Designed miniproteins, single chains, continued (5). Designs and how they scored, part 46

Each design is a single chain, and the fold is of that chain. pLDDT is the mean over its residues in the fold that is shown.

## One batch from the design tools (miniprotein)

Design m17572
Fold by ESMFold2-Fast:
Structure m17572 (fold): chain A 94 residues (1-94)
Amino acid sequence: SLKPGDLKELLDIYRIPDPYEAGKRLGEFLVKRSKELREAVEKKDYETFIFEIRSVVRYLENITGEKFTPEQLDAIIRGALEGAEEVVKKEKEK
């Protein structure tokens, strides 16, 4: 279940003005919190990862009443993939 601290962190990420940077932090957040999403990125199952990013963004849009443009959503997805891959790479180098 979603904890109050998790929602606050997601809202703080959503408030980042640059959609790419917001996406990067979102990807890092999700991979650190979810073993299943981390394994999806490790296996290059980007469809599963992108689906989760879109789901989280839509959830945040619903609770804030603010909507991203298609271009902003594409930037968020690109950032999220980069952020997630950076976390996975660093964890494998331990």
Scores: mean pLDDT 80

Design m17573
Fold by ESMFold2-Fast:
Structure m17573 (fold): chain A 79 residues (1-79)
Amino acid sequence: MEEEAYERARAAARAGDAAAVQALVEELKARYADDPEELKRVLAYAMKGAIEGALEAGRLSPEEAAAGLAWVDEQLAAL
């Protein structure tokens, strides 16, 4: 299910496990090779996870994280 893929991408990116994120991205690229719009959605959810993880690690301010998440939501709305 698409929802499961979004949740997996977001959780892996948020955890900061670069190897798991890389493996998931390659799996999703292969799965959605014929659906570039859906691939963009999954990658957008991974980006949300990365922003959330960076905020939790103190690498982003709450304002920077909010701006990044808003930008990703705008990209998702455009799809």
Scores: mean pLDDT 75

Design m17574
Fold by ESMFold2-Fast:
Structure m17574 (fold): chain A 78 residues (1-78)
Amino acid sequence: MDKVKKAKEEAEELKKKMRENEQKTAELGAELEKDPSLRKKGQILKEAGEGLRLIGESVADLGYENVKKKEEEKRKKE
């Protein structure tokens, strides 16, 4: 149980960091968009930040599910 709880906490921490990075990337992208010469770069940066968040959250969820599955296999020993 402690291993599953720890894995859940680690997954939530990773997701939180990914969301914080997306926010910072979106803020920077918006700042770049204020300059007409950098507008396209600002848009790409925002899209890249969102993509990285989605990938990071997916990896976190997969990691947690793998730990949960292994601990469930141990419980099946009864």
Scores: mean pLDDT 80

Design m17575
Fold by ESMFold2-Fast:
Structure m17575 (fold): chain A 100 residues (1-100)
Amino acid sequence: MTRYLITVVVTAESLEKAERARERLEKLAEELKKEGVIDHYAIFDPEPDGSRPGFYVTRLVLTADSEEKAEKAKKRLEKLLEELKEEGVVADYEITVTKV
């Protein structure tokens, strides 16, 4: 079966903010899985950003079984991350969608 890999990388200016971002991302990933939008996900503990001293990076990887579902997941993730950026929790983020 063709799958789509959605990779989310989030940068925060502190460990506390990175942990808050991780918790909000995990909650959304669980909602997307319950709705049947994604098949599975893996979320990673925040780690120091080696390229930006004082910043922390957290990662979320999700899979979807169709392009439509992957785009739906991406839009929901972008909305959450924009809200977190507005709240000052997230400094930067990147979302990539790859067909695998």
Scores: mean pLDDT 85

Design m17576
Fold by ESMFold2-Fast:
Structure m17576 (fold): chain A 73 residues (1-73)
Amino acid sequence: SMVEELRQMAAESQGLGPRVMEAVLTSKTPEEAGEKARELAREAGLPEDVQEQIGKWAAKQRKKILEEEKKKK
């Protein structure tokens, strides 16, 4: 799963996983979350296909959080 992949990358890249999670939780938009996550993966030296997967995952998670927040109002 993507969570397991991020956990493994965090162990190997010294903090990539936690930083991607921070990007998901603190970004204002899904697009911002995806861009920050892709940049973190790029800085870690990951292939472009993995960068895209991480970015799409982060954007999707942020979108879900924002949609759930709107439903509570």
Scores: mean pLDDT 74

Design m17577
Fold by ESMFold2-Fast:
Structure m17577 (fold): chain A 79 residues (1-79)
Amino acid sequence: DEELRQRLEEERRRQAYELAAQGVLEIESMAKEGASVEEIRRKGEEVAAEVAAIGTEEIAEHAKGIFESHVAYAEEEIK
């Protein structure tokens, strides 16, 4: 069933996106509370791994890029 496959793929993408968005909020909160760069990077890697478990490699790479951008921003703020 093509429609079922498309819906399942959209659902996986939605779940991965929600996980990534939640992870970004957590990283931003950690940075504001004075977390170390290493702690922020570890959180980003943890969320990226969770996204990879749900979605495709492409979704995981996209999430990784988002986290790296936020980590770089947090590093500048902390430094």
Scores: mean pLDDT 72

Design m17578
Fold by ESMFold2-Fast:
Structure m17578 (fold): chain A 100 residues (1-100)
Amino acid sequence: SSEDVYKEVERLIKNLESLILLLDEMIRSYSADPERKALLERQKAALERAVELAKRLLKEKAPTSVLKEFIETVKQALSLLETDPEAAIALIEEMVKKFS
């Protein structure tokens, strides 16, 4: 149902916000490695933009088709964060550009 899709987006926002906090802590810990710090900062920025987009889509009562595409893209990006963070960032940035 559409209500179930909205609830899934709300759960993803909470999960992304938790991950952003974790990345912020990691960025502070990696102050001695500028390349790792820069990559973590880019991951954090991408996730923050995804959260902003999600909140906007919910506020505007976006169609369930748009919300489902958001959910699928975010889940795919999250699956890639550890193994291919550059691909994860690219997926999120492309999604944000498409719906912004």
Scores: mean pLDDT 87

Design m17579
Fold by ESMFold2-Fast:
Structure m17579 (fold): chain A 88 residues (1-88)
Amino acid sequence: SPMLQLQLDIQIRELEDLVKRGEKLIEENAPNEELEAEKERLRSAIETLKRVVEEAKAAGALTPEQLERAEEALKRAEEVIKKIEEKI
């Protein structure tokens, strides 16, 4: 479905943006409260993207390029969460 592919692209972009924000907050030594809030946003976005990927896969709407981008975004998000947990 073109709508599922668009939803998937949106969710990948949202997670990529949260990853970049999380990396910046870590680099700038942001307060623990801001790091905790970003960690929770990342966890929520990870769960949403995983669900949308499974829905797109089940519908036969998942392209190899979208799968690769989603897997990379998920991996980077988990790395940022780990870095936040090590800092707080």
Scores: mean pLDDT 89

Design m17580
Fold by ESMFold2-Fast:
Structure m17580 (fold): chain A 63 residues (1-63)
Amino acid sequence: LKVGDVVQAVKDVPEAGKAILGLKVGEKVEVLKVYSNGDALVKSLETGKVGLVGEDFLEKVEK
């Protein structure tokens, strides 16, 4: 993953507090930052919400 990538959730991600963004499988997000611990700061393209998601929950999509 890199900043500016559009990626999608490969499985449901439960929301945990204010920091962890909840996603549904197939939901598309834009990567805003990538952290060395395997987390990414992302923005949901469906809801506009920003939060952290583990990289293991995400895969690259076209564009």
Scores: mean pLDDT 74

Design m17581
Fold by ESMFold2-Fast:
Structure m17581 (fold): chain A 104 residues (1-104)
Amino acid sequence: SAEAQRRRRVILRLESMLGMLEMTVAVARPLLSPEQAAQVDALMDRYRALVDQAVAAIRAGDTAAARALLAQMRAVVGQIAALLDNPSVGAEYAALLDEIEAEL
């Protein structure tokens, strides 16, 4: 039960972070060029796919795969933050991902 509760908490944190990132992008989107908006959309699609894969790895108990996916998520968030011209977003989400990795 303790392991199941830890996995549930980690999954809920990942889903919460996705929701926060989607809101951040939605607020910034009207300030972007059509080309930048298309790039952010592609990065958000990739981030959602990585969240789904990370959730699957966590449910399977594959901590090595989960860590590798969290590293890819950090890279994608960095690219999104650069397109939004908001380095504090990149730093904040990297810190949250580090907290999630520590709970694996």
Scores: mean pLDDT 89

Design m17582
Fold by ESMFold2-Fast:
Structure m17582 (fold): chain A 73 residues (1-73)
Amino acid sequence: MKKFIVKLTTETDVYEDEIEAETPVEALEKFAKEHGAKLTSEPVIYESDGLEIAVAEAEVNGEKATIAAATKK
């Protein structure tokens, strides 16, 4: 398994942790589930300087949130 840094940003707080998964999307989905976040969009994959990053829009308790997972080398 690979390690990913996953960040969940709400209007009032930021949660960040290291998640083990096979893909950035899997890491993002695991972290969303752990924090009770519901994905409101399909994850989008970006590539920047050889690093894959997955980003999705989410809701936590009806509030808008953004979640992102980046591959850790």
Scores: mean pLDDT 81

Design m17583
Fold by ESMFold2-Fast:
Structure m17583 (fold): chain A 77 residues (1-77)
Amino acid sequence: SSEEQAARDVLDALKQGVNVLDRLTLLKVVRFLESQGRLEDAKRLGDIIDRGRLNGMLVHLSKEERDELLTILERVL
């Protein structure tokens, strides 16, 4: 699915140290986590998106948030 592909793309970006990500891509990752029954992880990513919002298109992740999301995505993918 496009949501699973978005999750894989975000995982690869996080492994490369990328700390600014597209908001719409991250929202697809939220939907992917919900589809996998990972409701707490989906809610947590929603919170990260809201806190890290730079503008309407981009979200900044702290190192701690990147490490957290990397761990979540490695467990679900």
Scores: mean pLDDT 88

Design m17584
Fold by ESMFold2-Fast:
Structure m17584 (fold): chain A 57 residues (1-57)
Amino acid sequence: AMAAALAAERDRIYREAVARTNKLGQEAKTFDEVTKISQELAGEARRRIADAEAAAA
C-alpha cells in the first residue's frame, strides 16, 4: 500500500534528521547555532516529506 510506503519514508526522514541534528549539535559552539541548525534541518525534513506526499498523490 502506498500509505505504508509513505509512512516508512517519513519515519526514515525523521530518524535521519534527528541523527544529523545530534551530530551538528555536538559540533555547534553556541545555543543560537544549535537553534538555527535545528530549524534548517526541520525545514528540510518537512520539504522532503511534502515531496514524498506529492509523489504518492
Scores: mean pLDDT 72

Design m17585
Fold by ESMFold2-Fast:
Structure m17585 (fold): chain A 85 residues (1-85)
Amino acid sequence: SKEKVEKVLEFLKELLDILFTLLEQYLKENPDTSQEEIEKRLENIYNTIKGTLDYLAKKEGLKKEDVEKLYKEIEEYFEKKKKEL
């Protein structure tokens, strides 16, 4: 249902906000972190969110079309958060 999709999206965005807050704290404490390490940490965040999305989509029985929409929304949100670093 639309309500299930919206609830999953809200949860994933909140989780992404937490993960980016933790990354920002790490970078503040480790100012000499290389660009390559930052990219690896960002990739880990994205993979964690994708894994969580796949798990919730399966658990909630979401349609393929709704899952594809969630991936697009989360990718756009991730890129927005990445630009704010």
Scores: mean pLDDT 89

Design m17586
Fold by ESMFold2-Fast:
Structure m17586 (fold): chain A 62 residues (1-62)
Amino acid sequence: SKKEIQRRLVTEAVRRLEAGTPLDEVEEWVRKEAEREGLDDFDVDLMLGTIALYDAVLRTVR
C-alpha cells in the first residue's frame, strides 16, 4: 500500500541520516525512489518535511 511504501522510504532515510549521510543526499534518494514507486508531489513533500524534521532533532540531541 501507499502507507507501507512511505513507511519503508522514511525508515530507510532515517537509517541513512543516523549513519551520517548528508540530508541533501538523503532527500535526493527519497525523491528518486518515490518517483519510481509512483508517489505524487504532495506525498514526496510530506516525506521530505518529515525527514528534515528528524534530521533537525538528531542534530539537537547529539
Scores: mean pLDDT 83

Design m17587
Fold by ESMFold2-Fast:
Structure m17587 (fold): chain A 91 residues (1-91)
Amino acid sequence: ADAAARAEALAGIRAPSPEAAMAALLEAEAERLLAEHPDDEEVRLAALLGLLYVALRNGDEARVAELVAAAPAEWHPELEEAIAEVRALLA
């Protein structure tokens, strides 16, 4: 499949390891969902949670802070709960 082959090639260029390649694919999918559904609040929240998971897995605390700060204030309780659950899972 054209799209899958392209995503795999981009992941390979950015990341030589399987873990890093998977993170790059998840990030690309989340960015695609945000671009295609900018007005769908449920899709935007799901994509943001995916980006937060990747940032947390990479230990990128600055990225986590940026993603939370950019989100609507009403989402913050759900994002904070998800972040805490992911941190517990990754510990």
Scores: mean pLDDT 69

Design m17588
Fold by ESMFold2-Fast:
Structure m17588 (fold): chain A 80 residues (1-80)
Amino acid sequence: MRKLSEEEAERLREAGERFRERGDFWSAGEYYDLAGRGFLQSGNFEKAAESYELSAESYEQAGDLEKAEERRRLAEEARE
């Protein structure tokens, strides 16, 4: 699979924030998840953890508690 750059991950995080501001929490969760993955691939573990936490919060607000819990776990693993 194509490896995401840190700049691409940052753009995905910004897209997630725009979806969240519009109240589209499900799409926000998806974009924050993609950003977290991108930061993880670029070696920025702190930003990966932050993005996964934002994804978890967004999925929780969308009512997808299973996806939210999975992303919280990914955030904890990224900080380790």
Scores: mean pLDDT 84

Design m17589
Fold by ESMFold2-Fast:
Structure m17589 (fold): chain A 71 residues (1-71)
Amino acid sequence: SLEEIKETTLKQIEELKKWVEENLPPDIAEQINKVLDETEEKVKAAKTMEELQQVMAETLAKLKELVDKYE
């Protein structure tokens, strides 16, 4: 169900945020976790599977842009 997928996604985001805080420099970690915080709120607000997929695609694009800036 959508609710089960949202729950799983939120748990994965929380785990990723923890990994980022533990393994990356504070300045990079702050920027990534800011994007992930915004993603958590959007995931919670998603009413359809299509909206959830769009949120995740936009998040991936933002994370890629951040990583590319730190090359």
Scores: mean pLDDT 84

Design m17590
Fold by ESMFold2-Fast:
Structure m17590 (fold): chain A 56 residues (1-56)
Amino acid sequence: ADAATLARGDAASKQLPQYNQQLDQIMQQLDQQQNGSLSEAQRVIAASQQLQQQLL
């Protein structure tokens, strides 16, 4: 029981890199879609908005 609780906590910590990878992938896909047509600032804003929609 206690070991399982600690294991779940550890699993949550391991999921943090996965969340970072998902964010990076969203940023990369958005950048590819825009093919350098927009400023980097606009891409970051759009990626942030898209991530927010996925979290909803």
Scores: mean pLDDT 64

Design m17591
Fold by ESMFold2-Fast:
Structure m17591 (fold): chain A 63 residues (1-63)
Amino acid sequence: GEILTGEVLDKSARIAHVRIGGKRAIVFFGADGKTAVVVLEDGTVLRGRVLEWTDERVVVEIE
């Protein structure tokens, strides 16, 4: 699927506030340690697989 790369602005254990392509998004890390829900600035909700979850970068492959 499509790969979204977010620069981390602020991060907790399960929630990251990121910048994707110059826009803000919120990423919710799933309890399974594999999935995420991405909420874009316009309210679009995407689901995907986490490829990277670090203090600098979050990468999600969308379903």
Scores: mean pLDDT 85

Design m17592
Fold by ESMFold2-Fast:
Structure m17592 (fold): chain A 74 residues (1-74)
Amino acid sequence: PLTPEEREAYQKAMIKLAKKIVEIGDEKGLSESEIANILRYAAETMRYYLLEQGLSVEEAYKKAFEKAEEIIKK
């Protein structure tokens, strides 16, 4: 389980990630449904690396953003 500090960092990182993905998706002309799909995969990627792989919030965030970029390029 995450500490209270890690949980707060995770929550803030998720908000930051979502904001960045929405901004980039809008700039690229993606639909709302396409952006929602990218957000879902990015959130799952962050959860996986943070909770299952034991990476830091910062490292999990980087992995999630890389996943979002990968999907946007398709």
Scores: mean pLDDT 84

Design m17593
Fold by ESMFold2-Fast:
Structure m17593 (fold): chain A 55 residues (1-55)
Amino acid sequence: GPLPRLSPRQEELDRLAMPYLKEANERLKTAKNQDEIDAIAREVAAGYRADLAAR
């Protein structure tokens, strides 16, 4: 069963974040430096926030 320390909300957020984490991982493969990594992280985070706001 689920761990007592994990809330159902935390599990739902993790599941919802999964496609964005996969996108970030794929995009990070093209990153050549820290600035590009930061840019990818910001773009993916913005997309996730927009999706959450639309729900």
Scores: mean pLDDT 72

Design m17594
Fold by ESMFold2-Fast:
Structure m17594 (fold): chain A 64 residues (1-64)
Amino acid sequence: AKVTITSPVAGGAGGAAGAADEGKALGVEVLEHRVIDSTTAEVTTASEEGARAIEERLAELGVA
């Protein structure tokens, strides 16, 4: 699955930039991570479950 993650920079853009790191911390297999800018990152995972876990993690951090 492929997930494009966009986060506002107002107080915590690190979530978007660190999306792959957060995925790895959750045990999600990240196949590709591209940081476009401080508010936008595109992450490709091996599974939809992995993509969903990253999205949920970023939502918990207030960046989704």
Scores: mean pLDDT 63

Design m17595
Fold by ESMFold2-Fast:
Structure m17595 (fold): chain A 96 residues (1-96)
Amino acid sequence: SRVARAAEFELPPEILELVREFEKLRNENPNLDPETIREYRERLLELARRHGVHPEAAAVLAELLEAELQRVQGKPLEEIKAESQRVGEEVLREFE
């Protein structure tokens, strides 16, 4: 599982706190505002760059948030998978 692989990375406390905050919001609001999801994605990736996190960890974080963004926008499963994979590959390349 990609999520299990991401959990194996030793992420900085600031990133872990932001991830927990996002998970709490998602659990309280299954249909989060797309704007909120975009804000968390941007903040998480900025922190990932700042702390020099592993490229695969950054890619997985981007994939998970993009999948959630596509889901709340009502996209079909095939489109969610394709777009989140594309975004993950792009982030992986950027972090190299």
Scores: mean pLDDT 79

Design m17596
Fold by ESMFold2-Fast:
Structure m17596 (fold): chain A 67 residues (1-67)
Amino acid sequence: GILEALLKALEEVRRRFGDEAAREVLPVLREIKASKPASVEEAIRLAEERLSGEIGRTVVEALRKHG
């Protein structure tokens, strides 16, 4: 589900970019969770609006894979 996909996105950011990048991404993922997205596609849209670059792409890929 969406919660699992968000947790996997955080784990993937930490694995690829380190703990500091994960700490910066965590508030954005919390805001996405708090918005209660109706679908994985909505969660991806919110992530694309708030995150960019390689970190943003990593979050979107994890949401697609695990949502």
Scores: mean pLDDT 87

Design m17597
Fold by ESMFold2-Fast:
Structure m17597 (fold): chain A 103 residues (1-103)
Amino acid sequence: SSAAKKEQEAAEKALKKLKEKIEELEERIEELEEKYEENVEKDPEAAKELVERETERLRIELAILRSMLTMLKYMYPEYSKEIEELEERLRELEERLEELLEK
């Protein structure tokens, strides 16, 4: 009853926060992709260095979010399907960063 409602509210707040962080990472990766495209013709070495530096930082943040999703899935198994959708979004972001590094 009351305790179950508090657990549900806690889970929903945690999920909302993680979704917002994933959206922020999606925007940052899109900005990095755009900066690479804008600069690669003018200075390909500087563009490559920027991607390598920013990608390392973004990969650390992605790893932290993956760990948080794993923990959340353990704590709130009723939300496992929604969490798995967020895990898939993180995998897509990792693939985009790998693609940038291969350029």
Scores: mean pLDDT 86

Design m17598
Fold by ESMFold2-Fast:
Structure m17598 (fold): chain A 78 residues (1-78)
Amino acid sequence: MREEAKAAMRAFAASFGLSFTDAALDALVELAESRAKDREEFWELLEEYTKRLITYALSHGRTTITRADVEAVLGPVP
């Protein structure tokens, strides 16, 4: 599941000309897992968080989303 989630989010960001670092994808998945009550909510949160990160990166002229960007947008990672 984690590897599938990371691959899906990487592909989604790539459709906007953006990339994730591996550390950013790990942080994103960790946050979604920690906040989701079930698998359905996990995927819903991943999509929502990824949309917020894409918007943030584009608004700041960034082409790569890092762990620091994840923490800035979504809060501290466990």
Scores: mean pLDDT 83

Design m17599
Fold by ESMFold2-Fast:
Structure m17599 (fold): chain A 98 residues (1-98)
Amino acid sequence: EIEEIIKEGKEVIKKLLATLSEEQKKAAGKPTVEEALKLIKEQSYSLEELVEKLKELIKKGKKWLEEAPNESSPEKVEITRELYVYLSALEYKLLLEK
């Protein structure tokens, strides 16, 4: 269910952010709104596609938390950023279809 995936995504983001420096947190948070809108407008992502992608990113985020929680990696920052983008896109898509 979409609500459950959004909740899990937010939890994983929170845990990933706790492992990042302040500078990395800023990088992970940029740009969310613009890229989220691009996914729904330019790339025509459906709700189903956004849910599928968010599930994939959640799995990758959990893997980083389990295997390398203290690792300072550009890849971990990018996964956190993508989680923000796809979660925001899913929330915007839900708002627009209401």
Scores: mean pLDDT 75

Design m17600
Fold by ESMFold2-Fast:
Structure m17600 (fold): chain A 68 residues (1-68)
Amino acid sequence: MLPSVEEILARAEEVIERAKELPDEELAAFLVTMLEALKRRVLANPDDEALRREAWEELEGAERFLAE
């Protein structure tokens, strides 16, 4: 099932807030910047199904990284 724009944005916000809590300030800034760019891409192209799938996969990767 392809995630909606709303689901992607909600998940991205949760990951951004978690990334901001990282003790490594440079890593935190990098992840927040990447995730904010992801949100902008999805909002600019809400009907692009391939972009939504790619964004969801990127969020899965970020969540796994933060869990380690």
Scores: mean pLDDT 83

Design m17601
Fold by ESMFold2-Fast:
Parts: sequence; structure tokens; C-alpha cells
Structure m17601 (fold): chain A 73 residues (1-73)
Amino acid sequence: SLSQQKRRLELFVGAQEGLWRIAEYITTKTNASPQNIKDSLLKSLQEIIDEAQRLGDDATVARARALMKRIQS
């Protein structure tokens, strides 16, 4: 159902948020750039945005874009 598809996207974006929190924590303890992690997350978030737009899920689009902006800052 549409409701189940939107719920899955919500879980997927939550997983990306969790992974970014872990990456930030690791980065605070090293001088290495997490560029590969950033690139992978940005790609995954773009795929989530594309699917959320197709489903008309404006809330998930906004949430994923906010995370992308935070990663790029």
C-alpha cells in the first residue's frame, strides 16, 4: 500500500540519519576525512528524495534534503 511504501522511506531516511551520527562521532576522534561515507550517504539520500517525490511524500523529501545540507556543511 501507499502507507507501507511511505513508512519504508521513513525508515530508510532514519537509517541514513543514524549512520551520519556514527560517522560524525568517528570523525571527532580522527583527522581522516569521511569523504567516502559522505558521498555514499548523499547518493542514498538523493535516491530517497526521488522515490519520496514519486509518492508525494513532501515530509520525507524535506527531511532527506535537511540531512543532505547538514552533511555538506
Scores: mean pLDDT 82

Design m17602
Fold by ESMFold2-Fast:
Structure m17602 (fold): chain A 76 residues (1-76)
Amino acid sequence: MSSMQQVYQKIMDEIEKIKAAGKEITAEDLFNIGKELVEQGVPVEVVKMAISLAGHEAGIPNSTINEAIKKLEESL
């Protein structure tokens, strides 16, 4: 199965855990999820795409998604 689908599902699962705890998703939360995936060997471009797709599906604001992607680009 495609690595993109697996990465997307992991990000969705982490977002749902944060939302289930009654917390609003922040750019820092998305950045930390993405950073963990990169540390596990997932290519940065795959992680950036998956964060964008998962964030939009989860109803996260574009500003929050874009800030998280920017943090990933600046840190990795």
Scores: mean pLDDT 82

Design m17603
Fold by ESMFold2-Fast:
Structure m17603 (fold): chain A 70 residues (1-70)
Amino acid sequence: SKKDALYQEFFNSLDIDGDGVVDLEELRKVMESKAVKPLPDELIEEYFKSLDLDGDGKIDFEELKKYFES
């Protein structure tokens, strides 16, 4: 869908290494730059942890997409 293409472009801008994952710092930068209202770092960290299913400190494209669709 059109949204999928936008999320992919966005994800690619964060995924500097091109390994298909985004860490907490990359997600935080995006949330801060795109948010109409600033989110507390603690709230971003809590949400990141809920998406980080294997606890390795990384989110793939599918998990990031869920964040924006929620």
Scores: mean pLDDT 65

Design m17604
Fold by ESMFold2-Fast:
Structure m17604 (fold): chain A 90 residues (1-90)
Amino acid sequence: MLSPEQKLVSLITAAAILAVAATLDPSDIEAAVEVAREAIELAKEHGDREAAEELARLLRLAAEALKKAGLDEEAERLEELAEEAREVAE
């Protein structure tokens, strides 16, 4: 099995990729949200503040990309998840 640290890195990477994919197809936002939520919960369970901070940063960047694409509702969903990740990092 993957270690929790390896799983966290994989989930953060997957969340970022799926969030960018949502700029091309908004239906991909649901997959991005699910993976991001799993990453937030895993970071919270392991107290990995650095992973939570990185996830918050990547989700905010993805939300900005979605806003530039005119996908404001999808961007707001990722901004909410970025705030949840930021709270774990505190």
Scores: mean pLDDT 78

Design m17605
Fold by ESMFold2-Fast:
Structure m17605 (fold): chain A 92 residues (1-92)
Amino acid sequence: SDVEEAVEFLARVVREGALEFPPTPLDSPEAQRQREFLTRVARGVEKMLRDPELLAKALGVPVSTVLEIKRSSPSPEDFVRRVGELYLEKQQ
């Protein structure tokens, strides 16, 4: 459930373009919200990677696919994009 909830959250983030931040003034409340959001995204990735078998089941892919995405992803944000794209593809 935690893994499925994290995947759904991150799929919404990717779908809504929430990883594409507009230019934000230094020391603005918006910059603080962006940092808090990125921290939540990173924690979500850590939770999903804690149980790659449950993540694979939620995405409808083999666990080897999840491990390959992790290996080939240079950042948590890139990992989230790839996972979100797979989840959205499954929902279509």
Scores: mean pLDDT 69

Design m17606
Fold by ESMFold2-Fast:
Structure m17606 (fold): chain A 78 residues (1-78)
Amino acid sequence: EELASEEELREILEERKDLMPKEKQEEVLERVIEAVLRSLGIDPEKLSLEEKKAILEELAKQGDLPALVILLSLELLE
């Protein structure tokens, strides 16, 4: 899973989407985003959603798979 391509991660997330209601998926994603940002020493309370996405995009470009998974999950819920 952690070595999967972007397309493979998207497929895994789409499959798991059927196992959870949308509201629960949104709750889990919000908590995961906060946890990732806090692990980087960033206070998520000080950031807009756009700033959070920008940080995750930069991390994903650097090969951070958790950031990539979060971004793909947000895209699937939009």
Scores: mean pLDDT 69

Design m17607
Fold by ESMFold2-Fast:
Structure m17607 (fold): chain A 70 residues (1-70)
Amino acid sequence: SSSQEQQLKQQIRQKVLEAVAYKIILSENPDDKESREKLAQKLLEISDLYEQLGDLDTAKKYREEAKKVE
């Protein structure tokens, strides 16, 4: 439904902000394994939310990005 779509989009926005925060940490500390693992996890969470929206192409992009982070 439209209401569920808006809730998913809000969750995606929040997860993207969290992923950006980890990217900033990694830009300053590129050898921070914990932040790299957390970034990969956030990218996978974003991918799952896009799959729930039916945006399979964007979901696949985020899964591929997650694999490249490690």
Scores: mean pLDDT 88

